# Designed miniproteins, single chains, continued (4), part 82

Each design is a single chain, and the fold is of that chain. pLDDT is the mean over its residues in the fold that is shown.

## One batch from the design tools (miniprotein)

Design m14839
Fold by ESMFold2-Fast:
Structure m14839 (fold): chain A 67 residues (1-67)
Amino acid sequence: SLEEERERIKLALELFKSGKDYKTQREKVKEILLKTGFSEEEVDEFLKYYPVDLRAIVKKIREKKKS
């Protein structure tokens, strides 16, 4: 949907603003997921295969908000 595409673009811009390197962007994704209500263990397991598609990150956030 247009909303999901907008969310993905917004996330990409936020990650770019945090820093250009993958380590800084990974830390930013971790912060966002922790603020969404995921445990540190769940976040570290998800990010084991980082970098991940931004679509997967948006989907994970949306599924948590539905709970």
Scores: mean pLDDT 75

Design m14840
Fold by ESMFold2-Fast:
Structure m14840 (fold): chain A 62 residues (1-62)
Amino acid sequence: SEKELILRLIGLELRRIGLEFELDLLEARGDTSPAVQARIAALRAEIARLEREIEELKKQLE
């Protein structure tokens, strides 16, 4: 249903915002350790995946 798609879209947008906030905090710390760089790369990859899923859901709600 349209309502279920809207609720899913809201959930994905909130998750994206949360991951972007975590990424900003990690980058602001300037920690160059391999573990932190790996986490930053993982966060960027997940944000990109969420953005693709959000765009596909938005097309369904046109």
Scores: mean pLDDT 86

Design m14841
Fold by ESMFold2-Fast:
Structure m14841 (fold): chain A 85 residues (1-85)
Amino acid sequence: MTKEELEKKARELLEKEKEAIEKLLASMSEAEREELRALVLQTLENGIAPALKNNLEELIRLLIEMYLEVGLISEEEAEKLLAKI
């Protein structure tokens, strides 16, 4: 697998994941969305240090940006997470 093929597959996976999350959020109540927000924030917080250690900084940045775009995290929450990277 070439670098270019890997990048293409990574983009395809992120695009599908974004679509799936947007679809899921559209079907959820406000209470369910708040529970999911809390889990996502905890997962991202816990993921930053391992990502930095393994040179996956770009991947964790892309995940934070994706969750911001779908509305699961606020701009303030995203800025706080990105400041740790």
Scores: mean pLDDT 77

Design m14842
Fold by ESMFold2-Fast:
Structure m14842 (fold): chain A 72 residues (1-72)
Amino acid sequence: SAEVAALQAQIAALDQRLQDLDQNEALFNKAFDAEYAKLGDDVLPAKEMMERLLAAQKAQLEAEKAALEASL
């Protein structure tokens, strides 16, 4: 149905946003490893903050996706 197609399109858009977050997390981890090699433990608070922000964004998008999937 048209309604099912619309829900599937919205789910696909959320999957794309989750993939974008995973790519950004990989880039962040690579950048962190380079900074850690130079500055050591001084970068850990920034890493912890970024990990918490990424986890919160991922959880929000996954919750939105689950709500849409429950409507199928």
Scores: mean pLDDT 88

Design m14843
Fold by ESMFold2-Fast:
Structure m14843 (fold): chain A 65 residues (1-65)
Amino acid sequence: GLEALRAKVAELKERYPELAELLDRFLAAVEAGDWETAERLGVEIAIRDPEAGAELGRVFAELVR
């Protein structure tokens, strides 16, 4: 659930500090139910770092499946 996403965002911010602002904005959009903004930010994260994007996407997919 959302707890798993929060944990993954925290982990990714430690591993990829340069993505911290995008990760925080992504989490805020998900928590607000703003799926359009969340998808756009997720794409930006994946463009900057495909590994971080893939890990985030796996956890996010479980929320929207």
Scores: mean pLDDT 84

Design m14844
Fold by ESMFold2-Fast:
Structure m14844 (fold): chain A 80 residues (1-80)
Amino acid sequence: MEVEETLKRLLEELDDEKAREVLRRAYEHLLEFGKRLIEAGVPEELVKELMVFGLELVGEALKKLVEQGRDPEDIIKLRE
């Protein structure tokens, strides 16, 4: 629930549709990441905090990419 509320807020803050699509894809990856962390024995409360933190960081990075005139999808390429 908290993760979904964070997603909705960040989507409203992004004026670029491509950036919103990247954020939605990041959310799907964070859901899978969270599931794997829980299966690995990480406490659910910590997993939720990590997912919210990750989503906030992606949102911040997307805003910076848009401000710099860069492609929002470059965020995926920059991680590795």
Scores: mean pLDDT 78

Design m14845
Fold by ESMFold2-Fast:
Structure m14845 (fold): chain A 62 residues (1-62)
Amino acid sequence: EEKKKKIENYKKSIEKQLEDFDARLDTLAAQHPEQRDYLEARRKKLKESFEKQLKDIEKAIN
């Protein structure tokens, strides 16, 4: 149960980091609209990386 709580806390931390990152990218896109495609590619790559990390952690515990 402690391991489950640790995973849930880690997931919440990652979700918060993604929200903060999304907010920063939105700000950058507003300042530099010409870079929107680049910023969207970065956002996609980051989300894929975090999703892989979550799956790896779940597999390591099981």
Scores: mean pLDDT 77

Design m14846
Fold by ESMFold2-Fast:
Structure m14846 (fold): chain A 79 residues (1-79)
Amino acid sequence: TPENLQAEFRRDAEQARKVLPELVAEAKAAIAAGDISKAASLVSAIGIYAAIAKLAGDEESYEEMVAAAKELDAEIKAA
């Protein structure tokens, strides 16, 4: 049912929020190593998790993930 899917999205968003610091650290390490393709893939993954958070109604997680993705995208463009 839609309610069951919403509950799954909420769990996925919560898990994504918990791993966000590790994803950001990995992306920054990839940028520092010159692995822009890996960094871009990690930013895309954060974007997908942000979309899941929005679908789950988790605005706080959505805003945190979008902010992290924008910061990392700016670092990639500066590299």
Scores: mean pLDDT 83

Design m14847
Fold by ESMFold2-Fast:
Structure m14847 (fold): chain A 99 residues (1-99)
Amino acid sequence: SNTDLLLKISEAVGEADENIENLPEEEQLEYIYEQLLKAAEVLREILGDPRSAEDVVMELLEELEKQGREALEKGLGDPEEVEKVLELVRKVKEMLEKR
């Protein structure tokens, strides 16, 4: 189901945060991006998506930013956790734009 896929993506992002807490920020962002690329390849295979893994990651980042902003506007979830996710998404996008 689509719900199980979203849970696996959320778990991959959470696992990344736990494993990288002691790394420099640049290395943390690279590690997160690598995990997102791996998740995007799995998503592509499940959905039969012809896009690149990089394109899927960009779409996921944009969707997370949109959903996080909407959650803050509607008072859904923990605002501190949502703001942390939004900041992380912005930093990963900025890293990719500078390449």
Scores: mean pLDDT 71

Design m14848
Fold by ESMFold2-Fast:
Structure m14848 (fold): chain A 85 residues (1-85)
Amino acid sequence: SSAAARRAAARRRFRRALEELLRLGQEIQDKNGGVLTKEQAERVLALVEEIEAAAAESPELAAELEPFRPALEAARRAALATLES
């Protein structure tokens, strides 16, 4: 595979996971007042892991993630708290 194709694939994974995480967070807020189910918490953690893995592949993706870092950390903390309850 070309380097351009690998970069494009990483960017698609990053944006898809980030968009899904933001959508899931909005759905949780709208339907449950911000309370996660254990299934939603597991999905949040999986999405956070995908986003971080993709960002680790590229300084450009890491920079794109920076404005979302506080939201990403809040999502991780909420998911972990749910799974520990």
Scores: mean pLDDT 82

Design m14849
Fold by ESMFold2-Fast:
Structure m14849 (fold): chain A 89 residues (1-89)
Amino acid sequence: SALVEEILEKMREALEKGDIEGAYRIAVEGVKELVSKGDLESAIELVEESIELLEEYMKEKGDTSLEAQIAIGMLRIMLGVLKLLLKKK
């Protein structure tokens, strides 16, 4: 999805500035938009790619902050919920 790639680019820009909270907020806002449109498949893709971006950022920067760990944890919970919603369709 072009929208998913656009949101991921905005997340990368926030992470390049060290703004983990901003990157997380961009991901959550994107998921809310996709879910509101009924696009659960793109919402799942966005969350999976967002988790991967944050994990890659943590590895490359040596970031072990509680903030980064909470962001990834919250996205993993969101991923589980979205997958359950898709399965119950």
Scores: mean pLDDT 85

Design m14850
Fold by ESMFold2-Fast:
Structure m14850 (fold): chain A 91 residues (1-91)
Amino acid sequence: MTKEVLIENLRASRAYIEALLEEFGVPESATPEELLEAAEARGVPVARIVGIEVGLMAAFNVLAESGIEADRSTPLGEMLEALERRIRELE
């Protein structure tokens, strides 16, 4: 992966997580697991929940490519800080 492609993927993952926090009204202290539970509680269709899981796994992979481990128990705010820090370091 080129540095430029990695930066774009990091920015896309940051924007995606920010959009999910706003859409579901969960705090930055919430984990991906808690966000998925909030989506399910709101009656979001299974296909949409699967789409969210795929998007979150893409963010985990982008962070892992930058040497940062994240999973469904990592607070979303910590993922955002890690993405933003890595973008800044690469620019």
Scores: mean pLDDT 82

Design m14851
Fold by ESMFold2-Fast:
Structure m14851 (fold): chain A 78 residues (1-78)
Amino acid sequence: SDVIRKNAIHELKELLEEAKKISEELAKLIQDALRYLEQNDIDGAIKKLEEALKKAKELGNEKLARSIENVIKGLKTL
């Protein structure tokens, strides 16, 4: 569904602004996921988001980790 992809792009843009304040590495992973979604590469986006999820968990940011995991779950329904 294009709606799910567009919703994921919107949510990731908000998460990117939060991530930029916390970790440059986490922000880069979210930027890479956004680039893949803009190219309609859903599998590429999911891989980058799984890396971002791992990084958010390593940083102890449970709220960001949960938000990233929810985006991954949505994209996996495509």
Scores: mean pLDDT 87

Design m14852
Fold by ESMFold2-Fast:
Structure m14852 (fold): chain A 86 residues (1-86)
Amino acid sequence: MEELSFKLLGLLLRAVGNLIEGDYEGAIQDMEEVLKLARELGNEEAAKVAEEFIKQLRDMVEKGASREELAQAILKGLKAVDEAIK
């Protein structure tokens, strides 16, 4: 349990790092890993938040959202997932 929770936190930090570097695809991939781990941990609320966030980001990418819009959405989603993990 503890080890998986630590890995989940590590993935969130990696996603933030990718966002800071402008690697939005990397941040989305890290969020998909967060979703997988949240499901393994049985954290249904965090899993739902991560799934909704991934869906929103992929929709934005498909519609040609700007880098600024993607960065704002990623930050908002990362905060929501972090709060759901608690």
Scores: mean pLDDT 75

Design m14853
Fold by ESMFold2-Fast:
Structure m14853 (fold): chain A 92 residues (1-92)
Amino acid sequence: VEERLEELARRAEEEEDRARRLRLLLEAARLALEHGDPAVQRAAEFSLGLVAKEMLEDPEVLAELSEEEREELERLVEELEKKLEELEKKAK
């Protein structure tokens, strides 16, 4: 799972097509949320959550996604943000 997450994150960073990059981030975020190792989840969630949220704020990219893909991406970003908030509270 870690190798798959690293590959998807790397591909997303290297992908020039914004819509394809978002789809890679969706897959990576889904895997990160389902992974049972808290350390892997924390590292992946922090990185993927920030990138996914930034890309959701670009209306040009959103126009290339289907409504279902957009709803799924928004849900995953919200879940990642919730986990990041919990991690911040726990770290303090």
Scores: mean pLDDT 65

Design m14854
Fold by ESMFold2-Fast:
Structure m14854 (fold): chain A 90 residues (1-90)
Amino acid sequence: SKRREEFIKELLEAIRKGMELLGYSEEKIKKILEAMKKYLDGKTLTDEELKLVIEGTDAGLKAADEGLMTQEQRDFLEEVRETVERELKR
């Protein structure tokens, strides 16, 4: 849906800002955002890509701590983190 696409776009922009605050390179930011977009689109990911999703989620939660995210975005990222960690343990 259009509303979900807008939510994902704003979420990824906030995560990008979190990664920039953490001093990540542009190449690393691009790889993480591509993996996160692929995950949020419901595509199958490799374990390497799932690890990038965790890294992006952690950067996003750092952005949330700096006031750069809504509570809805924070809650969503916390759920993503738990789900991806569970997938990596299997």
Scores: mean pLDDT 85

Design m14855
Fold by ESMFold2-Fast:
Structure m14855 (fold): chain A 63 residues (1-63)
Amino acid sequence: MELEELKKKNPYLAEKVEQLRAELDSDPSLTPEQKARRYQEALDEAKKKIEEMESLVEKLKNG
């Protein structure tokens, strides 16, 4: 769901999040709650990076 929106904005970051999800799913030392939390943190971090990039682009366009 949110990953699909991320793919539209930045396919590179979306690929990194998908890779992380696969790694989390294959890690037997993590609980389902820990896997969900880390996956959400990765999505949030990717969104934050997109916002930072958009802010930088605006500064570059204006400067």
Scores: mean pLDDT 77

Design m14856
Fold by ESMFold2-Fast:
Structure m14856 (fold): chain A 94 residues (1-94)
Amino acid sequence: SAMEKEIKEALEKAAEVIEKLAEKNPEEAIKKAFEIVKPVLEKAVKEYGTEKVIEMLEKLLPSLKPLAQQIAVSLITALKLIAIGDEIDRELAE
């Protein structure tokens, strides 16, 4: 899908920024990588929801370069934690 392509391009670009900057300024490298990925992920979650975005990231994993895969795995973990929190909140509201 168009969104899967946009997510893949953002993850690969974020990985390239980390590879180029991490040796000299690891904190700036992480911040710039986050600035690349955040707006694409926020758009995807808004349009498709957290669960669907997790599925998109998992589907993309085998097509990503090693560092982009690592970023994607970290994001999958973060999104799964958010989804678990939302489920607990719904159960507590009953």
Scores: mean pLDDT 82

Design m14857
Fold by ESMFold2-Fast:
Structure m14857 (fold): chain A 66 residues (1-66)
Amino acid sequence: SRGNALVEAARPEMAETDDLALRRQTMLDMLQTLGVPPAQAEAMLRAEQSPENEALAARIEREDAE
């Protein structure tokens, strides 16, 4: 079943990165309160939350803070 397969596949990541899942939901809610359609909000989250983009943003913030 698709639901069970997705839940089991996500389990290790949720245990290791449950904060990321919560932050994703928070961002989605924020975008929806701003009137962004759900499909567009999800597309924006996928682009912004790519691992490479996140790592790059963190490094830029560290350099900017110095």
Scores: mean pLDDT 59

Design m14858
Fold by ESMFold2-Fast:
Structure m14858 (fold): chain A 68 residues (1-68)
Amino acid sequence: SMLAEAEQKLDELLAQIREALRAGDWERFSELVAQQTEFIESIEDPELRERLATRFGDGVTRLLEEHA
């Protein structure tokens, strides 16, 4: 399903964000966040968009807290 594919892609992206944060690569972190934000904004279904936006936001927040 489109949701399962989007969630799988999000999990892979969050793993890349974790690696960027561990490396102190803030430029790469910003690029990855921008890439996912553009993807989420391209989703026409508002319910799916909000669900992915929330999951992405929560994921990034947890990773930033882990890095701090």
Scores: mean pLDDT 83

Design m14859
Fold by ESMFold2-Fast:
Order: structure tokens, then C-alpha cells, then sequence
Structure m14859 (fold): chain A 70 residues (1-70)
């Protein structure tokens, strides 16, 4: 699943202590790929919520959203 690939990428970025900007850049790329692949509205909404949390520097919110998707 493309949403599972996004979740795994986010987990790796958190593990690697990536900057907010690095996380936003990766999430933006993954979100665009989901959009181009005609992913479900639900998957796109989840990806957007993670991207917004990351953009706000809310790393705990990112972790919580990723854990809910597992």
C-alpha cells in the first residue's frame, strides 16, 4: 500500500531525527505520488494530516497519526 510506504518513510525520518524541513519535503513527495496514483480520499486525508503536523513541527502528532495507521 502506498500509504504504508509513506508511514514507513515517516517512521524512518523520526528514527533518524530528521529536521522538520526534511520531513515536510519527503511527505510532500509521497503525498504527490499518492495523489497521482489516484489513492483513496481517506488515504490522501491521512497523508495530508501527517504533512500538516510535520509542517507545524508537531513531531508527537506525527508519531500519533503514524501509530493510528498501523
Amino acid sequence: SMIEELVEAVKQLIEDKASVQQMVDVLTEKFNKLSEAKATREDLEIAQRILVAAANGDIEGVKALVEEIE
Scores: mean pLDDT 79

Design m14860
Fold by ESMFold2-Fast:
Structure m14860 (fold): chain A 70 residues (1-70)
Amino acid sequence: LSPETRRALREGARYAREGNKEGALRALGRALSAARDDPEVVRGINRALKYVAEGNFEGAARTLEELLRT
């Protein structure tokens, strides 16, 4: 993961844990832009976006934290 992608994923996970939907969506948008060339990371971010849309902030945060462990 690039430093830019890692930063955006960390911010997304933090906002998700805070229940901040708008913050999470903006951070995940930046993460998608930074991770364009990494299909595995893009799939993980899209999964987190679905969780945020469903109001499952715990699922979103866990998904992003798993991506940060790679």
Scores: mean pLDDT 85

Design m14861
Fold by ESMFold2-Fast:
Structure m14861 (fold): chain A 71 residues (1-71)
Amino acid sequence: SEKEKAIQHLEEAKKAINDGDYETALKHLREALKLAPEVEKDVRKAIIAVKQGNREEALKYVDKAIEKLKE
């Protein structure tokens, strides 16, 4: 499903953020936005945090998006 694909992209983004690979993280976050508009606000906040180099905030919003999609 599109939801399962979005979760996979968000988990890959989380891995990339932890690895400091912000370019790969942004790619996966943008794919999640296309697949799951219901988490758009959290994913956009994660994108902003990644662009600011704020790892803690980026992971926080990625986790919120994953939790909402697993509901």
Scores: mean pLDDT 88

Design m14862
Fold by ESMFold2-Fast:
Structure m14862 (fold): chain A 119 residues (1-119)
Amino acid sequence: MAKEKAEKKIKEIEEKLRKKGLSDEEIEELLQEMKALLKEREQGKITSDEEEKRKKEIMEKYGLTEEELKEIEAMAYLELGLESGKEGVGIVKANAIMEKDDASDEERKETQKLIEEEL
């Protein structure tokens, strides 16, 4: 179930980026760059200042707005969660990045449980 929710959110972000005029190839390349950046940050290989600088470089490279960059960051967290079998963690991180209160009651309950048990 958490996997289906993550996949649905990823699809919604992809559709938004396609409407902006990004190709599927550009979306995939952008996603891989963001995933690599987030993984390096979580592993302590880069500082928060270096993360912010690299995010700005990604924005300039792909012509993204700050809002669109947040969409990509959320998508990257969702995909990393799917790859690691931690779909719930990916959803929690994506929701935090997007500052969206559009989560279902089920997603909110799952997020709250993760906060109480892991965060």
Scores: mean pLDDT 72

Design m14863
Fold by ESMFold2-Fast:
Structure m14863 (fold): chain A 61 residues (1-61)
Amino acid sequence: GGSRAGLEAGIAQAEALLAQGDAHGAASVAGNTRKEAERLGDEELAARARELVDRALAQGA
């Protein structure tokens, strides 16, 4: 989605996937959310999404 609510939903989904052990799914969702946050100029949510990508990669994504 193109809204801040959509970005927050993407972050929540990526965090849930990480909690479930789905590192690949988390990396995909977080990566897409980061790209969209960067497009919208939302530096806070872009940074949060990037952290989730890094965590997913550390877990084997």
Scores: mean pLDDT 84

Design m14864
Fold by ESMFold2-Fast:
Structure m14864 (fold): chain A 61 residues (1-61)
Amino acid sequence: SALEEAAREAGRLMRELLAQGRSEEEAVKEASKIIEEKTGIRIEAKDLEELQRKVVELITR
């Protein structure tokens, strides 16, 4: 699904940003942006753990 593809792309971008030494806050912001741009779903998350939890909820529920 589009949501599942967006989640994979967001996860990939997030890993790349973190590997480059970018902040968790920045990685979460960019990942959320990709999901919103591709699916129209706005995710508000304060940290990486909350973002991952909310993304899993959207895919599985």
Scores: mean pLDDT 78

Design m14865
Fold by ESMFold2-Fast:
Structure m14865 (fold): chain A 76 residues (1-76)
Amino acid sequence: GKSVVKVTDNGKPARALVVNEKGELVAESEDGVATVEAPAGEYTVVGLSPGKDDVSKKVEIKDGETVTVELSSPDA
């Protein structure tokens, strides 16, 4: 099924990439929302911020669930 990942950076909707365990792109965040059409499992959310290092956070995605990832938090 489709799962939804909501991505924020300092509480604001963020542009981000969602990649699988192999580093393959499975979804992209548009205005802080990415739809993932992939099996349940562990994924990496890569936040893209101009002029700063990319921030990577691991997230567990389950079928049909909505997951929220905060990129500025030490724990996402």
Scores: mean pLDDT 74

Design m14866
Fold by ESMFold2-Fast:
Structure m14866 (fold): chain A 80 residues (1-80)
Amino acid sequence: SALNDAVLERLVERVRRELPEQAPDLTPEGIARLRAWLSTLSEEELLADLRTAAEGTRDGSPELRRFGEILEEVVAELEA
């Protein structure tokens, strides 16, 4: 959906800006697979999955914790 595409584009934008060392991991193939997966989710499932993913980062590396913060902020923007 357009909403799921907007979420993906926002996440890619923020990771490239705020986690530039992780930007090479956002390959065109990886982004295409993520987009395909996100397209199978309802809006409610997308929001729930993003929140669960963010919670899963809390005990991770500093980079993983920052990614979790980005996920939480994108969810908050989407709900506003």
Scores: mean pLDDT 75

Design m14867
Fold by ESMFold2-Fast:
Structure m14867 (fold): chain A 94 residues (1-94)
Amino acid sequence: SEEEKKVREIAEEMKKRMLKVYEEGLKNKVPASEIQAKLQEIALEMLKKLAELLPEAFEYDEEANAYLPVDPKVIKILEEIEKELAEEMKKLKE
């Protein structure tokens, strides 16, 4: 669907930004905790953007203080992109 394409496009941009932060952090010997904090901020910003685009596919979770996907199709796309991100981050570490 068109909505699924938009979710994937935004998630791909999130992946690119996170990879850049991770690569620059490793190169500059930034503490892992600080790199992780920056990655989390990017993820939360993108989740908020996705929730604004597809409000029915997301719900605000007070415990997490974040917009979380509740639509199975959106969850699947985000999980696929997260897996790709993890694999690319592993390659940068080696």
Scores: mean pLDDT 84

Design m14868
Fold by ESMFold2-Fast:
Parts: C-alpha cells; sequence; structure tokens
Structure m14868 (fold): chain A 88 residues (1-88)
C-alpha cells in the first residue's frame, strides 16, 4: 500500500513538472483541479482512484486544449499513468 501511494505521488509530481512549462495561465486551473482530485483520493488511501482521476483530467485537458505541445505532453503523461495503473 505505502509503496503504491509513493509511486502514485511520484507520478503526480512527474506529470506536474512535465506540464508546468507548457501550460498557459488559462490552462493551469484545469491542471490544478486534476491534481487536487488525485491527491484527495490518495489521502483517502485509494491510489488507483487517484491515478484514474489524474488520467481523466489529463485526457480532458488534451481533448479541450488548442495548444499542440500541451496536448502531446498531457497524452504522453496519461499513457505513463495508465502503465503505472496496470502495474498496481
Amino acid sequence: MAEAEERVLAAIRAAMRALDPVASNAEVPKLVGAVLRALGHLLDGDPLAALDALIEGLRELAATSENPELKATAEAQAAELEALRAEL
């Protein structure tokens, strides 16, 4: 359990670091919302729900953003999170 939570927290940090330089000020609230939902699930002891919330948020961001770099980065990070989810 603790290892799964640590891996999910590390994945959240990695996604934030990858998306921060490519997100505009208008896109930051959507990113923050996805991260807060994921962190809420982690605090409830549900690392799989945390990954699901972040994956959903990143895919919605990729679908709705007009920024090609953000779209590509969000899709890549969502794929990494799905791979992690498959290992847990």
Scores: mean pLDDT 82

Design m14869
Fold by ESMFold2-Fast:
Structure m14869 (fold): chain A 74 residues (1-74)
Amino acid sequence: VDARIESLRLVVDEVLASISKLPDSQVDDKIKEARSAVDLYLQQLQERFGASQSQIDKLRSYVDEGIERLRAEK
């Protein structure tokens, strides 16, 4: 499951980098879409790959921190 968690972090970083290049008017909508996609992936990690609640919580915190950094830049 660790490799899948690392893959999600990389995907989150790439998605946030892509959002940072968009016009400010599109940023909030794309962040909302990204959060929904992350939630679905976290559910799969827990249900199919046995990720613990603490691992899920840490990943959610990572995503939230990334979004806050992006918003601070904009």
Scores: mean pLDDT 76

Design m14870
Fold by ESMFold2-Fast:
Structure m14870 (fold): chain A 70 residues (1-70)
Amino acid sequence: LEKALEEALSDDTSFIDSRPDLTPEQKEALFDVARKLQLVGILWEAEYQLEKNPSDELEEIKKRVEEILK
C-alpha cells in the first residue's frame, strides 16, 4: 500500500525531474510540496468515499496516508 502510494506520487512528479532550469534545492522543495498536496488530496478523497461506501481498503489507505503526513 505505502509503496503503491509512493509510486503514484512519483508518476505525478516526473515532470519536475525533466525541468533543466531548476536547481536541485528547488526541485526538492517542489517534490515535497507536490507530495504533501497529493497525500492531502488522497486523504480527503478517501474520507469522502468512506462516507458514501464504507470499505476496509479505503480505511487502510486513510490510515497509511495519515501516518505518512505526520
Scores: mean pLDDT 67

Design m14871
Fold by ESMFold2-Fast:
Structure m14871 (fold): chain A 59 residues (1-59)
Amino acid sequence: SPSQMTRDSTLSSGGSQKSSDAGSQGKDERQSFGNTVEAGGSLQSGFSSGLGMREGLRK
C-alpha cells in the first residue's frame, strides 16, 4: 500500500540525509546494525550449505 510507503519514504529520506552527514562519524553505528543482519544472513547461508553437504553425502 503506497500510503505507508509515502510516510516511510519521508522518514527514509530524512534518515539518509543524516546518515550522509554522520557517515564518517557513525561508521561504527552502521557496523552494529550490519552485524545483526549479517549474523542472520550468515546463519541462514551456513545452514543451507550444511544441509546441502549432508544431502550430497547421502547420495
Scores: mean pLDDT 44

Design m14872
Fold by ESMFold2-Fast:
Structure m14872 (fold): chain A 71 residues (1-71)
Amino acid sequence: SDGELVAKYALDLLKQGKYEEAIAVAETGARVFEGRGDTEGKSLMLKTLAEAYKAMGKYEEAEKYEKLAEE
């Protein structure tokens, strides 16, 4: 599905160190999964956001998304 491709792309960008691009794609993915009621997909995208922010030294933003991913 398109959501799975968006998730894979966000993770690939994170792996490449393209953190700002990973954030933009993961935000889109989180909205797609939320619209479908896919809690696991949304959680994965929120965790991806947290990892990207943490890698950029933005620890407050990272903690916020980590907490959101646990629900």
Scores: mean pLDDT 86

Design m14873
Fold by ESMFold2-Fast:
Structure m14873 (fold): chain A 108 residues (1-108)
Amino acid sequence: SLEERLERAKKAADFVINHYVDKNKEEFEKFVKDLLEGTVKGSDYKLGTPIAIAAAIFDVSATEVLLAVVARYIAKEKGLDEDEILREMLERFSTKPLPEILKEVYEK
């Protein structure tokens, strides 16, 4: 179900946050800014490995892990509901590129 996927994605996000984001806050903030601006270059970030590990552990896609981590960041920064943001991003991801989804969710 969507609820089960949401919970697994949130657990995967916890792993990435504990093992990467909390240790590399400045790099992660740059990554989110670059995503919103549509200027992401995959080689510029060390997110790939912790995302891949989390995806394997929690049985979610790497994309769902990325969406969950970014949703938590936006929710905390803007004082919004994490679950609602993540649901919107998961729903839109099947129809839109990730940068467009992030811009819509972030700007509202």
Scores: mean pLDDT 75

Design m14874
Fold by ESMFold2-Fast:
Structure m14874 (fold): chain A 81 residues (1-81)
Amino acid sequence: MAEEKELEKVKVEAKSTKEVKVEVENKDKEKALVIVSAMYDGVGLAVKEEIIEPGKNVVTLKVTAKEKEIEVTVKVLKIPL
C-alpha cells in the first residue's frame, strides 16, 4: 500500500540552493520506491525518486530559488516493491 506524507514547509533564500534531508522509515521486509517532491505555488520545482532499503533511510533533495525567496511544501510518497 502506498503511503503519502506531507512535511513542514521549507524556506529557501533568494538565489540559493537548499539541501532538504527527508527521513523515511521503511518498516517492510523489502525495498520501497520513494518519491520526494518540492512544490511551490502548485508547481513542482524538484523531484527525486530513490529505492530505499528496509529500516531508516535519508533521501536528499536540492531546491534552488531564483530571484525571490520561496517556501516549498515537501511531499513524500512511499511505494512498496
Scores: mean pLDDT 77

